# Designed miniproteins, single chains, continued (2), part 111

Each design is a single chain, and the fold is of that chain. pLDDT is the mean over its residues in the fold that is shown.

## One batch from the design tools (miniprotein)

Design m7861
Fold by ESMFold2-Fast:
Structure m7861 (fold): chain A 78 residues (1-78)
Amino acid sequence: SSLLEELRELLEELAKRLPEEVVTAIEGYVVNVVTSTDPRLIEHSLAQLRRLAEEYPEVRELLERIIALMREIAKQIA
């Protein structure tokens, strides 16, 4: 999927700009959002991604784009 390719490219761009431990946390939340069927885990993971966008304003636009792409992927599956 072109959306999954765009998501991968945005995550690679984040990996260039953030510490490894932060990137690993973001990847974990992204996996939870795209693979989980638990609404509470999805909402918790999205809230953590939004918190990280506030904590790291230099990558806020990238994180907001990732969140938007995950929502579009979810709509295509549902």
Scores: mean pLDDT 83

Design m7862
Fold by ESMFold2-Fast:
Structure m7862 (fold): chain A 95 residues (1-95)
Amino acid sequence: SKTDEVEKILRDTIKKLGYEEKARQLARELAGLPDEEQVRRIDEFAKKMAEEIVKNLSDEEKEKLKSLGYTDEQILERAYEIVRGLIVDALTELR
């Protein structure tokens, strides 16, 4: 599906940037903090990483995402959701 292709492109970029490992490292740092602090730091980290993921997409990858009907804002939002999910999943694995 179009959604599956978008997710694959973004996840491939996340792996290339080492952000899966960085998300796990952040999860370990956050595991001992209060829930409110975890939520705030996850949001801050996910926003920064999503911006870097979008910046590291090639022109060809950006054109492909746009051809699939995604705007720049939707690409950024999807990258944010994926990174946030990686941090949350890593935190859950530490329980």
Scores: mean pLDDT 85

Design m7863
Fold by ESMFold2-Fast:
Structure m7863 (fold): chain A 70 residues (1-70)
Amino acid sequence: SVGQALEDLIAALKEFNPGTDKEKIEKLEELLKKYKEGADPQEIKEELLKIMGLGMKQVEIGRATARELG
């Protein structure tokens, strides 16, 4: 389900990129909350793809930058 996919993705990001992906994790948690509140699953999928589609390369760059600055 879309909700399960969101939960699994949030868990994976928290495990592998907890510091650098904080804003992305928060956005995904808001999407999961909207899904549980009865939002249209299609709209949730579209927002999920938008967050992830632009973010995958930025996630890697952000993680590298945070390690250099931390």
Scores: mean pLDDT 68

Design m7864
Fold by ESMFold2-Fast:
Structure m7864 (fold): chain A 65 residues (1-65)
Amino acid sequence: SKANEKDKELIDKMLKTRDEYEKLAQQAAEVDPELAEKVRQEGNKKMKEIAKELADTLKKIRDEE
C-alpha cells in the first residue's frame, strides 16, 4: 500500500500539529502579535520535521516499486 498505517499516523500528526498551533497563534494574536509570530515559527518547525519523515517514507515505497 502506498499509504500504510505509519503514513496515516504522520498525516494525522501533521494535521493535529497544524490545528493546535493555528489555534494558539490566533489566541496569542488577540493579546500579543509578537507571541503569535513565535507560535507560528514553532509550528512550522514541527511541521517540517513531520513532512520530512513522511517524504522519506514515501520515497522508499516508490524506490521499491
Scores: mean pLDDT 74

Design m7865
Fold by ESMFold2-Fast:
Structure m7865 (fold): chain A 89 residues (1-89)
Amino acid sequence: TYTLNINVYNDINKTTDNAQKAITDLGNKIGASGKQIKLMNSQINKGSYKGHLSGDQQTTGDLLKDSITQASKDSGMPPIDVNINIIID
């Protein structure tokens, strides 16, 4: 099992950029195809957390975790454990 660490900031664009970078870095490390990485990243952009662009960070994190978990299954990735870190100043 591989672990993916995602930082959730009080900025949805920063959170999305962090998540996509983490997915890409992990995907490359585990030998995932570019197609699998692109599919997973596209699901994050279409994910349920988009409706919470101004919502609380915990709700955003929970929805993002669910979206990443589902996207990894849909893309045929190996089992991934998703850890959400809430970042406050």
Scores: mean pLDDT 75

Design m7866
Fold by ESMFold2-Fast:
Structure m7866 (fold): chain A 95 residues (1-95)
Amino acid sequence: SRDLARSVASLIIRRLRRLHEAGDWEGFRRLVDSLPLVAQGLRDQGVSERDIREMLVRILKALSELLGLPEPEVDIDTDTIEQIIDLIREAVEQA
């Protein structure tokens, strides 16, 4: 459901902020690398592709703000889950 995807996004964003504040870069990278598994888990629970994309876009925007990067340009209607995850990985590598 959209509510489940929103809750998962909030939990991931909160954990990314804590890991960043703690300087735990290994934990930060591991959490980002787990996003394909998170997306698959949500698919298995019947969450729509759109709601999963919205979750990932929220994570990407929060991560870009946290790392001091410009707001990412992403099209939620045309970009795939895989493309959004790649943008998240690129943001981490750019920092």
Scores: mean pLDDT 83

Design m7867
Fold by ESMFold2-Fast:
Structure m7867 (fold): chain A 83 residues (1-83)
Amino acid sequence: MIVSLETVNYILKLIERLKKDFPDEKNNLDLIKKNITPLFESGNTETILKIEKNLYAARFYYNIGGEKMARQQIETATKISQE
């Protein structure tokens, strides 16, 4: 699967939305934001797609009232962004 600039922009939009939903997760979300561009430039497609999946899941859980599960997805994405 090809990671495009549209994928990166989608991830950045998810990060900004999640920062509004979880202001206390700002440090984790800012770390993902810092790491996403270097991952894209290095061609680390699998890592980027995994981050997208976890951040999408965080938004999904937030929308259905699963705050704890949403936070777990943000923490998982943060860990993956550092690998």
Scores: mean pLDDT 84

Design m7868
Fold by ESMFold2-Fast:
Structure m7868 (fold): chain A 88 residues (1-88)
Amino acid sequence: APGAEGGEGTGYAIGIGTALDLGREDLAPAAGEVGRAAERAHRDRPADERYAAIEAALTAFAAEAGLDGSAAARAQVDSARAGAAVLA
């Protein structure tokens, strides 16, 4: 939604960070949108389910590009969760 500055940005940031961590800057915009879409689809779910969905979506996206993205996606999710806990 226009003017929604909140939670959708987290999935986008995780997606971009995952692509960059994998050395695929060319995939960063698409990975950001994948992360955002996963977060949006699980917006009404508990936070752990939303983060799990973002991780799974980005791991699947990386696999379609021939990459093992599981460690990168997990690291980005863990970083985002830690940041959210400090700001809560």
Scores: mean pLDDT 79

Design m7869
Fold by ESMFold2-Fast:
Structure m7869 (fold): chain A 67 residues (1-67)
Amino acid sequence: AMPSYEESRKLVAEGIARLLLKRGVITPEEAQKLKEEMEKSDEVLEKGLATLARLIGPENRAGAAAV
């Protein structure tokens, strides 16, 4: 069983929104809006992926202020 392109996109969008919400980067309302926008726009999805990579990648150490 293989998910459709749309189903795979929804899973990726939800994963990004959930991680951003868990990290406190966005609100629950913004997370819901971001999921819908990522499902409809490749540009928004790419920006979401870039933000996620920055939060969890080694390059985050250069730009993030720790508390």
Scores: mean pLDDT 70

Design m7870
Fold by ESMFold2-Fast:
Structure m7870 (fold): chain A 75 residues (1-75)
Amino acid sequence: MKEEILREAVDEAVRLLEAAGDDITAAMVRIFLGIGIVSNDLEEAAREIARYLRSLGTPVGERAAEILERALEEA
């Protein structure tokens, strides 16, 4: 299911960020997911999260963005 694929990708990205010690970015990703759920637009929320993660200019942010971008292709 599209929602399940996106949720799993967000969880994977959050785990990667937490493992790297970036708890603040992980919390921001969770907040954006929550907004996407409430607005009933998870796909657009995932795109915004991926853009945000790439804008950080960090290797972990880039890898987390790639996880979401891959899920968006599958959904």
Scores: mean pLDDT 78

Design m7871
Fold by ESMFold2-Fast:
Structure m7871 (fold): chain A 63 residues (1-63)
Amino acid sequence: SEAELLARLLAHDALEAGLLDEAQARRLETSLLNNPEQIEPAIALIREHRDDLAGAYAALLER
């Protein structure tokens, strides 16, 4: 439940910011829901790379 909420928030925040399109946002949400252990590393990656959010989100989609 908490993992589902965080996965959805990460994907939707990126979509609203224009960093991901709808298909990419759904891919990110699905990936994180299937790999909830990656949610904390994803949040850390985004915080570490605030100067390159587009790059950070692109990296999260490449697996």
Scores: mean pLDDT 80

Design m7872
Fold by ESMFold2-Fast:
Structure m7872 (fold): chain A 90 residues (1-90)
Amino acid sequence: LAELARELAEAAAAGDSERAEELAEKMGELIREGKATPEEIREAGEVLLAAAPEIARAAVAAGAPLSVEELTRLLEEHIRALTEKWLELS
């Protein structure tokens, strides 16, 4: 799961929205099917949190109407909420 999270972060930072969506869907499917442990879900969340500033910079460069700092905070909040939701499913 952490490797998929790294690939997702790289795709998002590169602006490859189709690849990022594919990877996010695959991660969600593995979690829903009970194929990911709580520890693997936490590790994936930590990988995404570490990548949030780089993803924010890429999004702002692509025209997102927020500062890098504000978008990083929003991404971190969203990633934490998503990770918590995924842990409830596992």
Scores: mean pLDDT 79

Design m7873
Fold by ESMFold2-Fast:
Structure m7873 (fold): chain A 83 residues (1-83)
Amino acid sequence: ELSEEEKEKLAKAVEEFGEGEAEVDGKKYRIVRADPSKYPWVDSSYELYLVIDEKMRQYAVAVKDGKVVDVRDLGYAGVDLAE
């Protein structure tokens, strides 16, 4: 599970920047919109974003009503579950 600081940075990146490139406290992220229906653990009513850090680690970020409600660490192999 992610630390609170990591979760806050991921939430801020997605909530402020959305899809594209984001930078929070000097840390860079690439954010890609994903189809939540392709991910069995995500409610299809949520918006889903994949966030990739500078080390190529992947995170799934679920958004409801413009606010982050869930953050999952997918590690480096999570791409197989993403698509």
Scores: mean pLDDT 73

Design m7874
Fold by ESMFold2-Fast:
Structure m7874 (fold): chain A 62 residues (1-62)
Amino acid sequence: RSLIEQLDEESRRKLAEYLGAPESLLDALARDTDLLELWAAVRMGEENISQEEFDKIVRSLL
């Protein structure tokens, strides 16, 4: 989650897309790190993504 703030806008957009965000939300999620963190929390719970797996994904975009 704290790693999301270290990503640039394009990397945050890629993360949102990876997390299954619809095209209409990609720009909003890329511009708002709090909204992206909320989206990530919900999707992690729905898809059984561990914090460790999520951190690995975010680090691959750094």
Scores: mean pLDDT 78

Design m7875
Fold by ESMFold2-Fast:
Structure m7875 (fold): chain A 68 residues (1-68)
Amino acid sequence: MSPAMQELQRLARELREELERAREEGASVDELIAIVNRHLARMLEVADPEMARLIEHEARLLIAEIKA
């Protein structure tokens, strides 16, 4: 696995852990979406164009789950 892929998987794990903590603390839907968007911005700094498309797709799915 490339170092960039390894870093992206680490950032994705950090995102999920932060979302879980925020939910436990009673965060609003808007606050959870803000967390996703902040981590998305960080991940896009590391990602190449192919990885960026996948990351954006996964972020949209996660936001849809939060809104459901």
Scores: mean pLDDT 81

Design m7876
Fold by ESMFold2-Fast:
Formats: sequence, C-alpha cells, structure tokens
Structure m7876 (fold): chain A 80 residues (1-80)
Amino acid sequence: DLERAIALAREFAAYVLEKYPDNEVVKGLVEVLERAIKDARAGRISTQELKGIFRAVGDSVAAIDPELKPYIDKILEELD
C-alpha cells in the first residue's frame, strides 16, 4: 500500500530530524527521502522505488547511528 509506505517513510524522516536537528548529513539524507515521498505521492515513482530509496537512506543513517538499524529493518519489513 503506497499510502502506508509514504506514512512510514515520513514518520522516519521526522524522527531522525528531531533526533539530529543540527547534523548536516542527516538533513541531506532526509531531503533525499522527502523528495522521494513527494514523487511517490505524485505517482512519479513506484512503491518499490520508494522502498529502494528508503533502504539507501536507512543504510546511511544506520552508519551514523547503528542503534537505529532495528527500527529501519522493521520499517523495511512493513514496506514489503
């Protein structure tokens, strides 16, 4: 369900920005994810493409904060 995928991706973006408000790398990663959410909502990319972008962003965030990996993995499972 695309709307569920968008909701999960948006919740994740908000959470990591709130946790790392002054981290420029995190801000850049969230910008990539927010652009993907906008494109998915507009029908420009598929749910599968949004999942791929979320995986890439999630992997980068997990490299910064490994404690977030289980949370990212749960979102990816819900997007399947």
Scores: mean pLDDT 81

Design m7877
Fold by ESMFold2-Fast:
Structure m7877 (fold): chain A 71 residues (1-71)
Amino acid sequence: VDLNALISLVEKASRILGADKALTPSQLAMVLEVQGAPQALIDELMSLVSQHLDPDEAVTPAQLLSLLESL
């Protein structure tokens, strides 16, 4: 997994939505897909998020960046 690519994907979401915009992981995945992010990167991000977060719990791009930086 290219961790830098995942970080860039979350930074893109932060620019579009705002760093503090709370979305469920599934809602975040839909936004990234609509914005043309590669499906493989979305799938990798969602797989990693699902190991640490409930898919129905709201998460911000800032929280996801902190998670990725902790790896």
Scores: mean pLDDT 77

Design m7878
Fold by ESMFold2-Fast:
Structure m7878 (fold): chain A 69 residues (1-69)
Amino acid sequence: PALPTLSEEELRAKAAELIAYFEAHNRPDAARTVEWLYHRAMLMLGIITPENLAALAALEEEIARQAAE
């Protein structure tokens, strides 16, 4: 009956679970996408820190560089 609210810890736990799943299935590209979605979701929850913004920007740049190759 209570709305399940995702805390940072809960969001990280779900992200780690998905990352481990994709790594176990030899899908590192999907694992990187999950990391990006995790940081994006933190911003949507109002967790707007310079560290989170920098991590998101770095991941987007790395994904773009990998896609360019």
Scores: mean pLDDT 71

Design m7879
Fold by ESMFold2-Fast:
Structure m7879 (fold): chain A 66 residues (1-66)
Amino acid sequence: MEVTLTFTLPITGLSAGQKAAAKAYVEAELREAAAEYAKTHDVASIEITVTTDATTVTAVGRLTLK
């Protein structure tokens, strides 16, 4: 069984440094959410992908349950 967690943050009009900070923020939030989920569920693996484009940062966590 697989569970997907997704966080999306708009970054339109931000500087390159602000976009990098936003990417780090959504990655950290997703890692925390995945860790909390793993405390109460038997999680076999966690994969986190963060993608940044001109308008949006998207973090996707894929959790495989045992």
Scores: mean pLDDT 81

Design m7880
Fold by ESMFold2-Fast:
Structure m7880 (fold): chain A 68 residues (1-68)
Amino acid sequence: SAAQEALAEELLAEFEERLAAARSPGEVIDLIVELHQEMERAKIPKEIRERMARRVEELARRHLAALA
């Protein structure tokens, strides 16, 4: 639904803000786990979660590259 899409985008935006403060690969992994748990608790459908996973992977990859 549009409401579930909007909620998933909001959770991703919060993840991106927290990611900016992460200083180690371990912190990045913890944030990814937290986001996954939040999406599951919010009952975001699998199809939406799979699409969001692409964006999470790219954001995490870029941030980890910047830490190196």
Scores: mean pLDDT 86

Design m7881
Fold by ESMFold2-Fast:
Structure m7881 (fold): chain A 72 residues (1-72)
Amino acid sequence: MNIKKAKETIKKLQKLVDQAKKNGVSGDMAKQIGDLTEQADDLVRKSGDKKLLEELKKVKEEAQAVIDKTAP
């Protein structure tokens, strides 16, 4: 159960990051990315799945890069 939710949350996060790369990050979008990252971290951590940890790390790095680019 936690693995499925973790995968779904990572996919949602990846979609938002991809959208942010195209359009830039709004404050609302940055908040959503942060919220989903926290949810994904919690779910992946509870799952203990190393592949999901690696996938999440990659998506988090992409999310941070996009947010940093949009920061004033």
Scores: mean pLDDT 79

Design m7882
Fold by ESMFold2-Fast:
Structure m7882 (fold): chain A 81 residues (1-81)
Amino acid sequence: PSREERIRAYERALRELGVPEELWRPLAEAMVEVVERHGLLPREAAEELSRRFGVPVEKLREAVLRAGVELGMRLIERGLS
């Protein structure tokens, strides 16, 4: 998946979890950067993002899970490895 495709998957997850629209793009971009660097969302990064954007850590973890599932399903659907 492209960087833009990853960001859009995170935006959809944040929308589904009831995060305000104004935060979807900046939070999705920040989360994608963290996950790209670490392969996961580390506790310290989740806590920092939670404080910065006012979104509970539990919602951030759920967003990572939902975005990961969506991106994984898209790879399967398109026959990409």
Scores: mean pLDDT 81

Design m7883
Fold by ESMFold2-Fast:
Structure m7883 (fold): chain A 96 residues (1-96)
Amino acid sequence: SLDEELKKLLEELKELLKKTTDPFLKNVLNIAIELLDKMLSQDVPESVKKEAYKIVKETLETVKQYEKDPDNKDLLLRLIGLTLRMIGLLLDIDSL
């Protein structure tokens, strides 16, 4: 189920956060974790859960890529964009 996939993704984010030392990446991961926690704890439409899953999964993969290539400005800009999209979705949920 989608909720099972969201729970698995949440566990992967929490594991990565424990190993992450970069303050910027910690903030990105914490925002992703907050978004998934809200998806799992609130009565949120499935379409919104699917959007959250896509954004957060892309965020996790981009964080892993950036940790391997920390001078890559394109990955940094992508992480900033993904973070803003996650914040936007959090605000949309709080308005429901």
Scores: mean pLDDT 88

Design m7884
Fold by ESMFold2-Fast:
Structure m7884 (fold): chain A 70 residues (1-70)
Amino acid sequence: MDEVVKQILEEIEYLKKNLSTLSKEELEKLKERVQGLLEQAKKSDKVPQEVVEALEELLKAIEEELKKRE
């Protein structure tokens, strides 16, 4: 596996576990970043499915955390 891909997967897992510690502003910025990454991943078809799935799960977790703060 590409080292960059491995690092991305590890970072996604770390972020997902720590969403409750982030501020609302940090969550909104993270959501925007993850949305951009997910759009790029879906367009390229070069990105492993595991990365796409991890980004989708992270995006859902961010959205749920934001709902709790509204």
Scores: mean pLDDT 78

Design m7885
Fold by ESMFold2-Fast:
Structure m7885 (fold): chain A 85 residues (1-85)
Amino acid sequence: DEEVELAERVEAGDAEAAIEGLELRKARVAATSTDPAVEAAVIEALDRAKEAFAAAGGDLEKMLAANEAILAELRERVAAIRAAA
């Protein structure tokens, strides 16, 4: 569970680990997804998070705020996809 270890390193102030964790998440979602619509939504959210993290330039407060907002939006999108199925 390298993703959890990377997340803990981000909480400890390792901004580079945040970007590495997003790339690992993208690879895993692409490899394990069984729903193309959900896969696309998750990958888009991870790409947005990666861009926001890079733009934050190591500002962990901005990175955490962006991550929370993106996850909230992703939850709504996944719920809408599931409701339409």
Scores: mean pLDDT 70

Design m7886
Fold by ESMFold2-Fast:
Structure m7886 (fold): chain A 66 residues (1-66)
Amino acid sequence: GPALAERFERALLRLVIEGRLSPSLGPAAKEAVDLLLQGGSLEEALAILREAGASDETLARLREML
């Protein structure tokens, strides 16, 4: 839902600023946020980022921030 999507987007922005998430993953990040806005699960959003090349360490950090 919208609250989870907002928290996820803020966490992604922080990871980009910290150098933990490549800006090249921007399209995948947008797809993941859009999925959460539509009522998709956190696991589905994380799978989009994983398929796009996000590291397991980055995904674990993202989970901890939520």
Scores: mean pLDDT 85

Design m7887
Fold by ESMFold2-Fast:
Structure m7887 (fold): chain A 95 residues (1-95)
Amino acid sequence: KKKKVEGLIEIVREMVRLLREQGLDEEAERVEELVKKAEEYLKQGNLSEAVSLLIQARNIAFDALEDYIKKTQDEELEQRVGELEMRFSDLLYSL
């Protein structure tokens, strides 16, 4: 269970890297702040709060990346983002 939450953190960090690659630094900063708070809750054993923050972080990252994809029509980025979203959802559902 705790290892799965760590996996969610890793996926969101990959989303942060994609945001920065696209120059979406403001969104990347917001997502990183939520990840940092999620890690603090995870250290405290509060998995529910950690997961809640990671869902919020994913939503911000995904919305920003989807908006960017819609404007740029970047098919490779669309595929990468879709894979990360599926991995996040599958792992979250398995909790």
Scores: mean pLDDT 86

Design m7888
Fold by ESMFold2-Fast:
Structure m7888 (fold): chain A 116 residues (1-116)
Amino acid sequence: SSEAIKAEVLALLEGDIAALRALAARARALGDEETARELEEIIRELEELKAEVAAEKDPLKMLERAIEFLEEVNERLRGLAARSKDPALRADLAALIERNEFHIELLRRKIEELKA
């Protein structure tokens, strides 16, 4: 159902927000204020996306919007990973990118199921 799809997308976005909050705290602990600020901005935009998803009635439009945004988040995370001097922070960013790529593939499959 569209409500079940919405619940799955919201849970996925909540998971990403939690992971990003942990990464932002780590960046701050390392004195990397620029990375922490960028991660906090991504968190803010994901909270806005959660509100958009909660309000959206069209499951196809909702899924397409979530995929587009997660792809944008991954590009920003790749930029942060490339600039990071901390190997543990870089590894954590890479792990989140991989998790988001897996989630994007799951959401793309849901779109194909809706089109069938």
Scores: mean pLDDT 89

Design m7889
Fold by ESMFold2-Fast:
Structure m7889 (fold): chain A 70 residues (1-70)
Amino acid sequence: MAERIAARIEAQLRAQGVTDPREIALMSVAIAEFMSRIFGKEFSDKVRETVKRRYGLTDEQVEEAVRLAR
């Protein structure tokens, strides 16, 4: 499930002209944090972990994206 959500977010960002994998990864984390307001923290945590593993992000990069989304 989280893998499909991460892939859909990536496809949407690419459709909007975002092509840098690092930017896609950070924006995906920010979108997941925003969506946690509707779907809850468990949802954002699963998407966050999936994006971190998929793009090889550090914990610091994930936390920075979360802060920017708030």
Scores: mean pLDDT 73

Design m7890
Fold by ESMFold2-Fast:
Structure m7890 (fold): chain A 98 residues (1-98)
Amino acid sequence: SELEKLLKQVEAMGKLVLGALEALSKVPGVSVKEIADSVEGLWTVLVSELPIPEEVKEEVAKRAAELAAKAKSVEEVKAAAQEVIELTRELIREYVLS
């Protein structure tokens, strides 16, 4: 199904982003802000490549930017990333099942 394919793509993207976050958190001199901005940027680029409506992409990008701006620790960036991944999955379900 198209839904199953899209959700598998989002799962793979989520694993990549969370892996990148963990790796960046171990690099000397990388700030929480730089990690948050990198995670936001990577997710936004990956979502832009999905065959889904521009409106869905814009909602995801907006939420990712809001959460990245608020994060003050690596743990908060990780929680924000997990929230944005789940939001992306939910918006895709709503779109495909509409």
Scores: mean pLDDT 89

Design m7891
Fold by ESMFold2-Fast:
Structure m7891 (fold): chain A 93 residues (1-93)
Amino acid sequence: MEEVRKWLEEQIERLRQLVAEIDQLIANNAPKEQILAKAQELIQLAEEAIRKIDKLIAENKLGPELMPLAEELRRVAEEAIAYAQQTIAQIQA
């Protein structure tokens, strides 16, 4: 349980950090290739997080105590994917 909780917290922070990094790259007029690479990395990590949550649920490793945190991570991951997809569309226009 403690390991699962730490993983959930770490993934939320990691996804938020990547969003902040992409925002900084855009604000600093970084090369489009760098922004694209970071956006793709964000999508991959967010999709991995969602898959891991689904696996933890299937393996009964998420109890009622951790379910709200897992739901928060899923929400953060879904928002991160949407943000990254929008960013990719904008820089490729």
Scores: mean pLDDT 87

Design m7892
Fold by ESMFold2-Fast:
Structure m7892 (fold): chain A 105 residues (1-105)
Amino acid sequence: SAEEELKERARRELEEAARTLRELAREAAALGDEVAARLAEEAARYAERAAEEIEDLERAAELVFEARSHAVGAAGALARHPELAARAAEVARTLARVYEALVEL
């Protein structure tokens, strides 16, 4: 069904977002940005949990909202590293699109 296809796409996008956020967390930690590293790692955990709970649309949407909030926080914390901030902001935009798709199901 269209719903199943959307859930599968959302799950894959959330798994990819989590991987990117963990990479950002490692890069932020290497730069000594403990706050950015923590926010990116928290965002990754929320995205991973959302992917795991994708069959519970309400819970998945709540977790994506939390992932996006933390990704936005990571982008702000990374302001002095423009390339990393841009990557975090792009992940936040992806999470916003996933949230919208899940809420409209």
Scores: mean pLDDT 91

Design m7893
Fold by ESMFold2-Fast:
Structure m7893 (fold): chain A 70 residues (1-70)
Amino acid sequence: SSLARLRQRYAQARAAFAAKLKTKEMEKLVLDAVSEGGFYLGHALKKKPEMADTGKLAEERGKKFAELAK
C-alpha cells in the first residue's frame, strides 16, 4: 500500500539522519522527540491528559541535544 511505502521512506530518512549523529545519546534524543511529537498530531492532549507535559519534555530534549552537539 502507499502508506507502507511512505512509512518505509520515512524510516529510511530517519535512519540516514541518525547515522550522521556523533553519539547514540544524540540519536535517542532526536528519535524520542519525533515520537512524542506524533502524539500531539493525534490530538493526544484531549484524550490523554498525561501527555500535557510532552511539550516540556520536547523542550528539555532540545536543550540536551544542543548541549551534546557542542
Scores: mean pLDDT 58

Design m7894
Fold by ESMFold2-Fast:
Order: sequence, then C-alpha cells, then structure tokens
Structure m7894 (fold): chain A 68 residues (1-68)
Amino acid sequence: SLDDILAEFEAGLAEASKIKDKEKFLQKVEELWLESMRRIGNSGASPAERNAAMDQLMAKAQAVVKQK
C-alpha cells in the first residue's frame, strides 16, 4: 500500500540520517527516493493518491536533508 511505502521510506531516512559521510548520506537518500517513486508508480493507486504520497515523500526527505 502507499502507507507501507511511506512508512518504509521514513524508516530508511531515519537509518540514513545516522550516516556521518555526507556523500554516502545523500546517495542513500537518493536510492530510497528512487525506489519509493518506482513503487508508487506501480502501486495502481489513483493519480490523487499517488500525488499525495509523492508530496509526503518530498516533505520527509527535505526535513531530514535540512537537519543534517
């Protein structure tokens, strides 16, 4: 489900935030982003639900990147 994708992404971001090397941190965030986007695209959810999920992913990623 989209909620599962969002929860997995958030858990992945929390784990990535422990990475001290900035380059490896950004690489991990990018990997998590690309995987989540692929899963959302293949989810079969409505366009509105996919857009809401993408907005949530972006907000979560931005929050973690800004705080590093």
Scores: mean pLDDT 83

Design m7895
Fold by ESMFold2-Fast:
Order: structure tokens, then C-alpha cells, then sequence
Structure m7895 (fold): chain A 76 residues (1-76)
């Protein structure tokens, strides 16, 4: 459990840093999209933690979230 929580916490910190770094470049519409992505990301991680998913599965979801965030930023 602790290893999974550490991966999740590190993912949250990195996601937050990426958002903060690019906030000034985003339109209000893109910011809403990022907010929605963040909520989806959090809900997916909560489920994975409850379902005894592997650390690798948690890492894959984090990588998917980062890829989607970068795609939003690239459209800015």
C-alpha cells in the first residue's frame, strides 16, 4: 500500500507543477479541461488503490494523465 501511495503522491505533485508552470498560457476553456482531467485522474487513482492494483498499473494511469495534460498544453 505505502509504495502505491508514494507513486500517487509523486504523481499529484508533478501534475500540479505542470499545471502551475503553464497556467498563464491556458485559456479559461483549457483550464476547465485541465480541471476536469485532474478530477478524472483522482477518481481513477482512488479506484486503483481500493482494487489492490499493482504499482505498475498506478504508474501507467499517471503516465496517461501526464500525456493528456501535455496534449492540452500543446494546443495552447
Amino acid sequence: MEEKLKIYEEALVEFSRLVTRHLHRLTPEQRAEVFRLGKEFDERFEKLLKDNSSPEEIKKVAEEAFARLREIVARA
Scores: mean pLDDT 78

Design m7896
Fold by ESMFold2-Fast:
Structure m7896 (fold): chain A 92 residues (1-92)
Amino acid sequence: LKEMQADVELADKDGDADIEATAEAIAAMSEEELQQRIESAKASPNGEAAKKLIELLTKLLESDREARKELVKAELRKQIEEARELLKKALE
């Protein structure tokens, strides 16, 4: 007797809501907050991860509010797709 599949479907829905809320929060960030994050990333010794983060934050800084939401949602979707693939494999 296992109802694990129903719990997983609810978790996936909750994840989508969290992505939307996170994208809205980032789109609402001030230029000052975005600039601070870029400076912190530039100071990081992790060159490749820092470079990707700097590119994303720079695009957000250069974009209007609607473009910022779409950029963040696209990036989060990519990262979560990998995590979801691992979850799907665990469930078979």
Scores: mean pLDDT 62

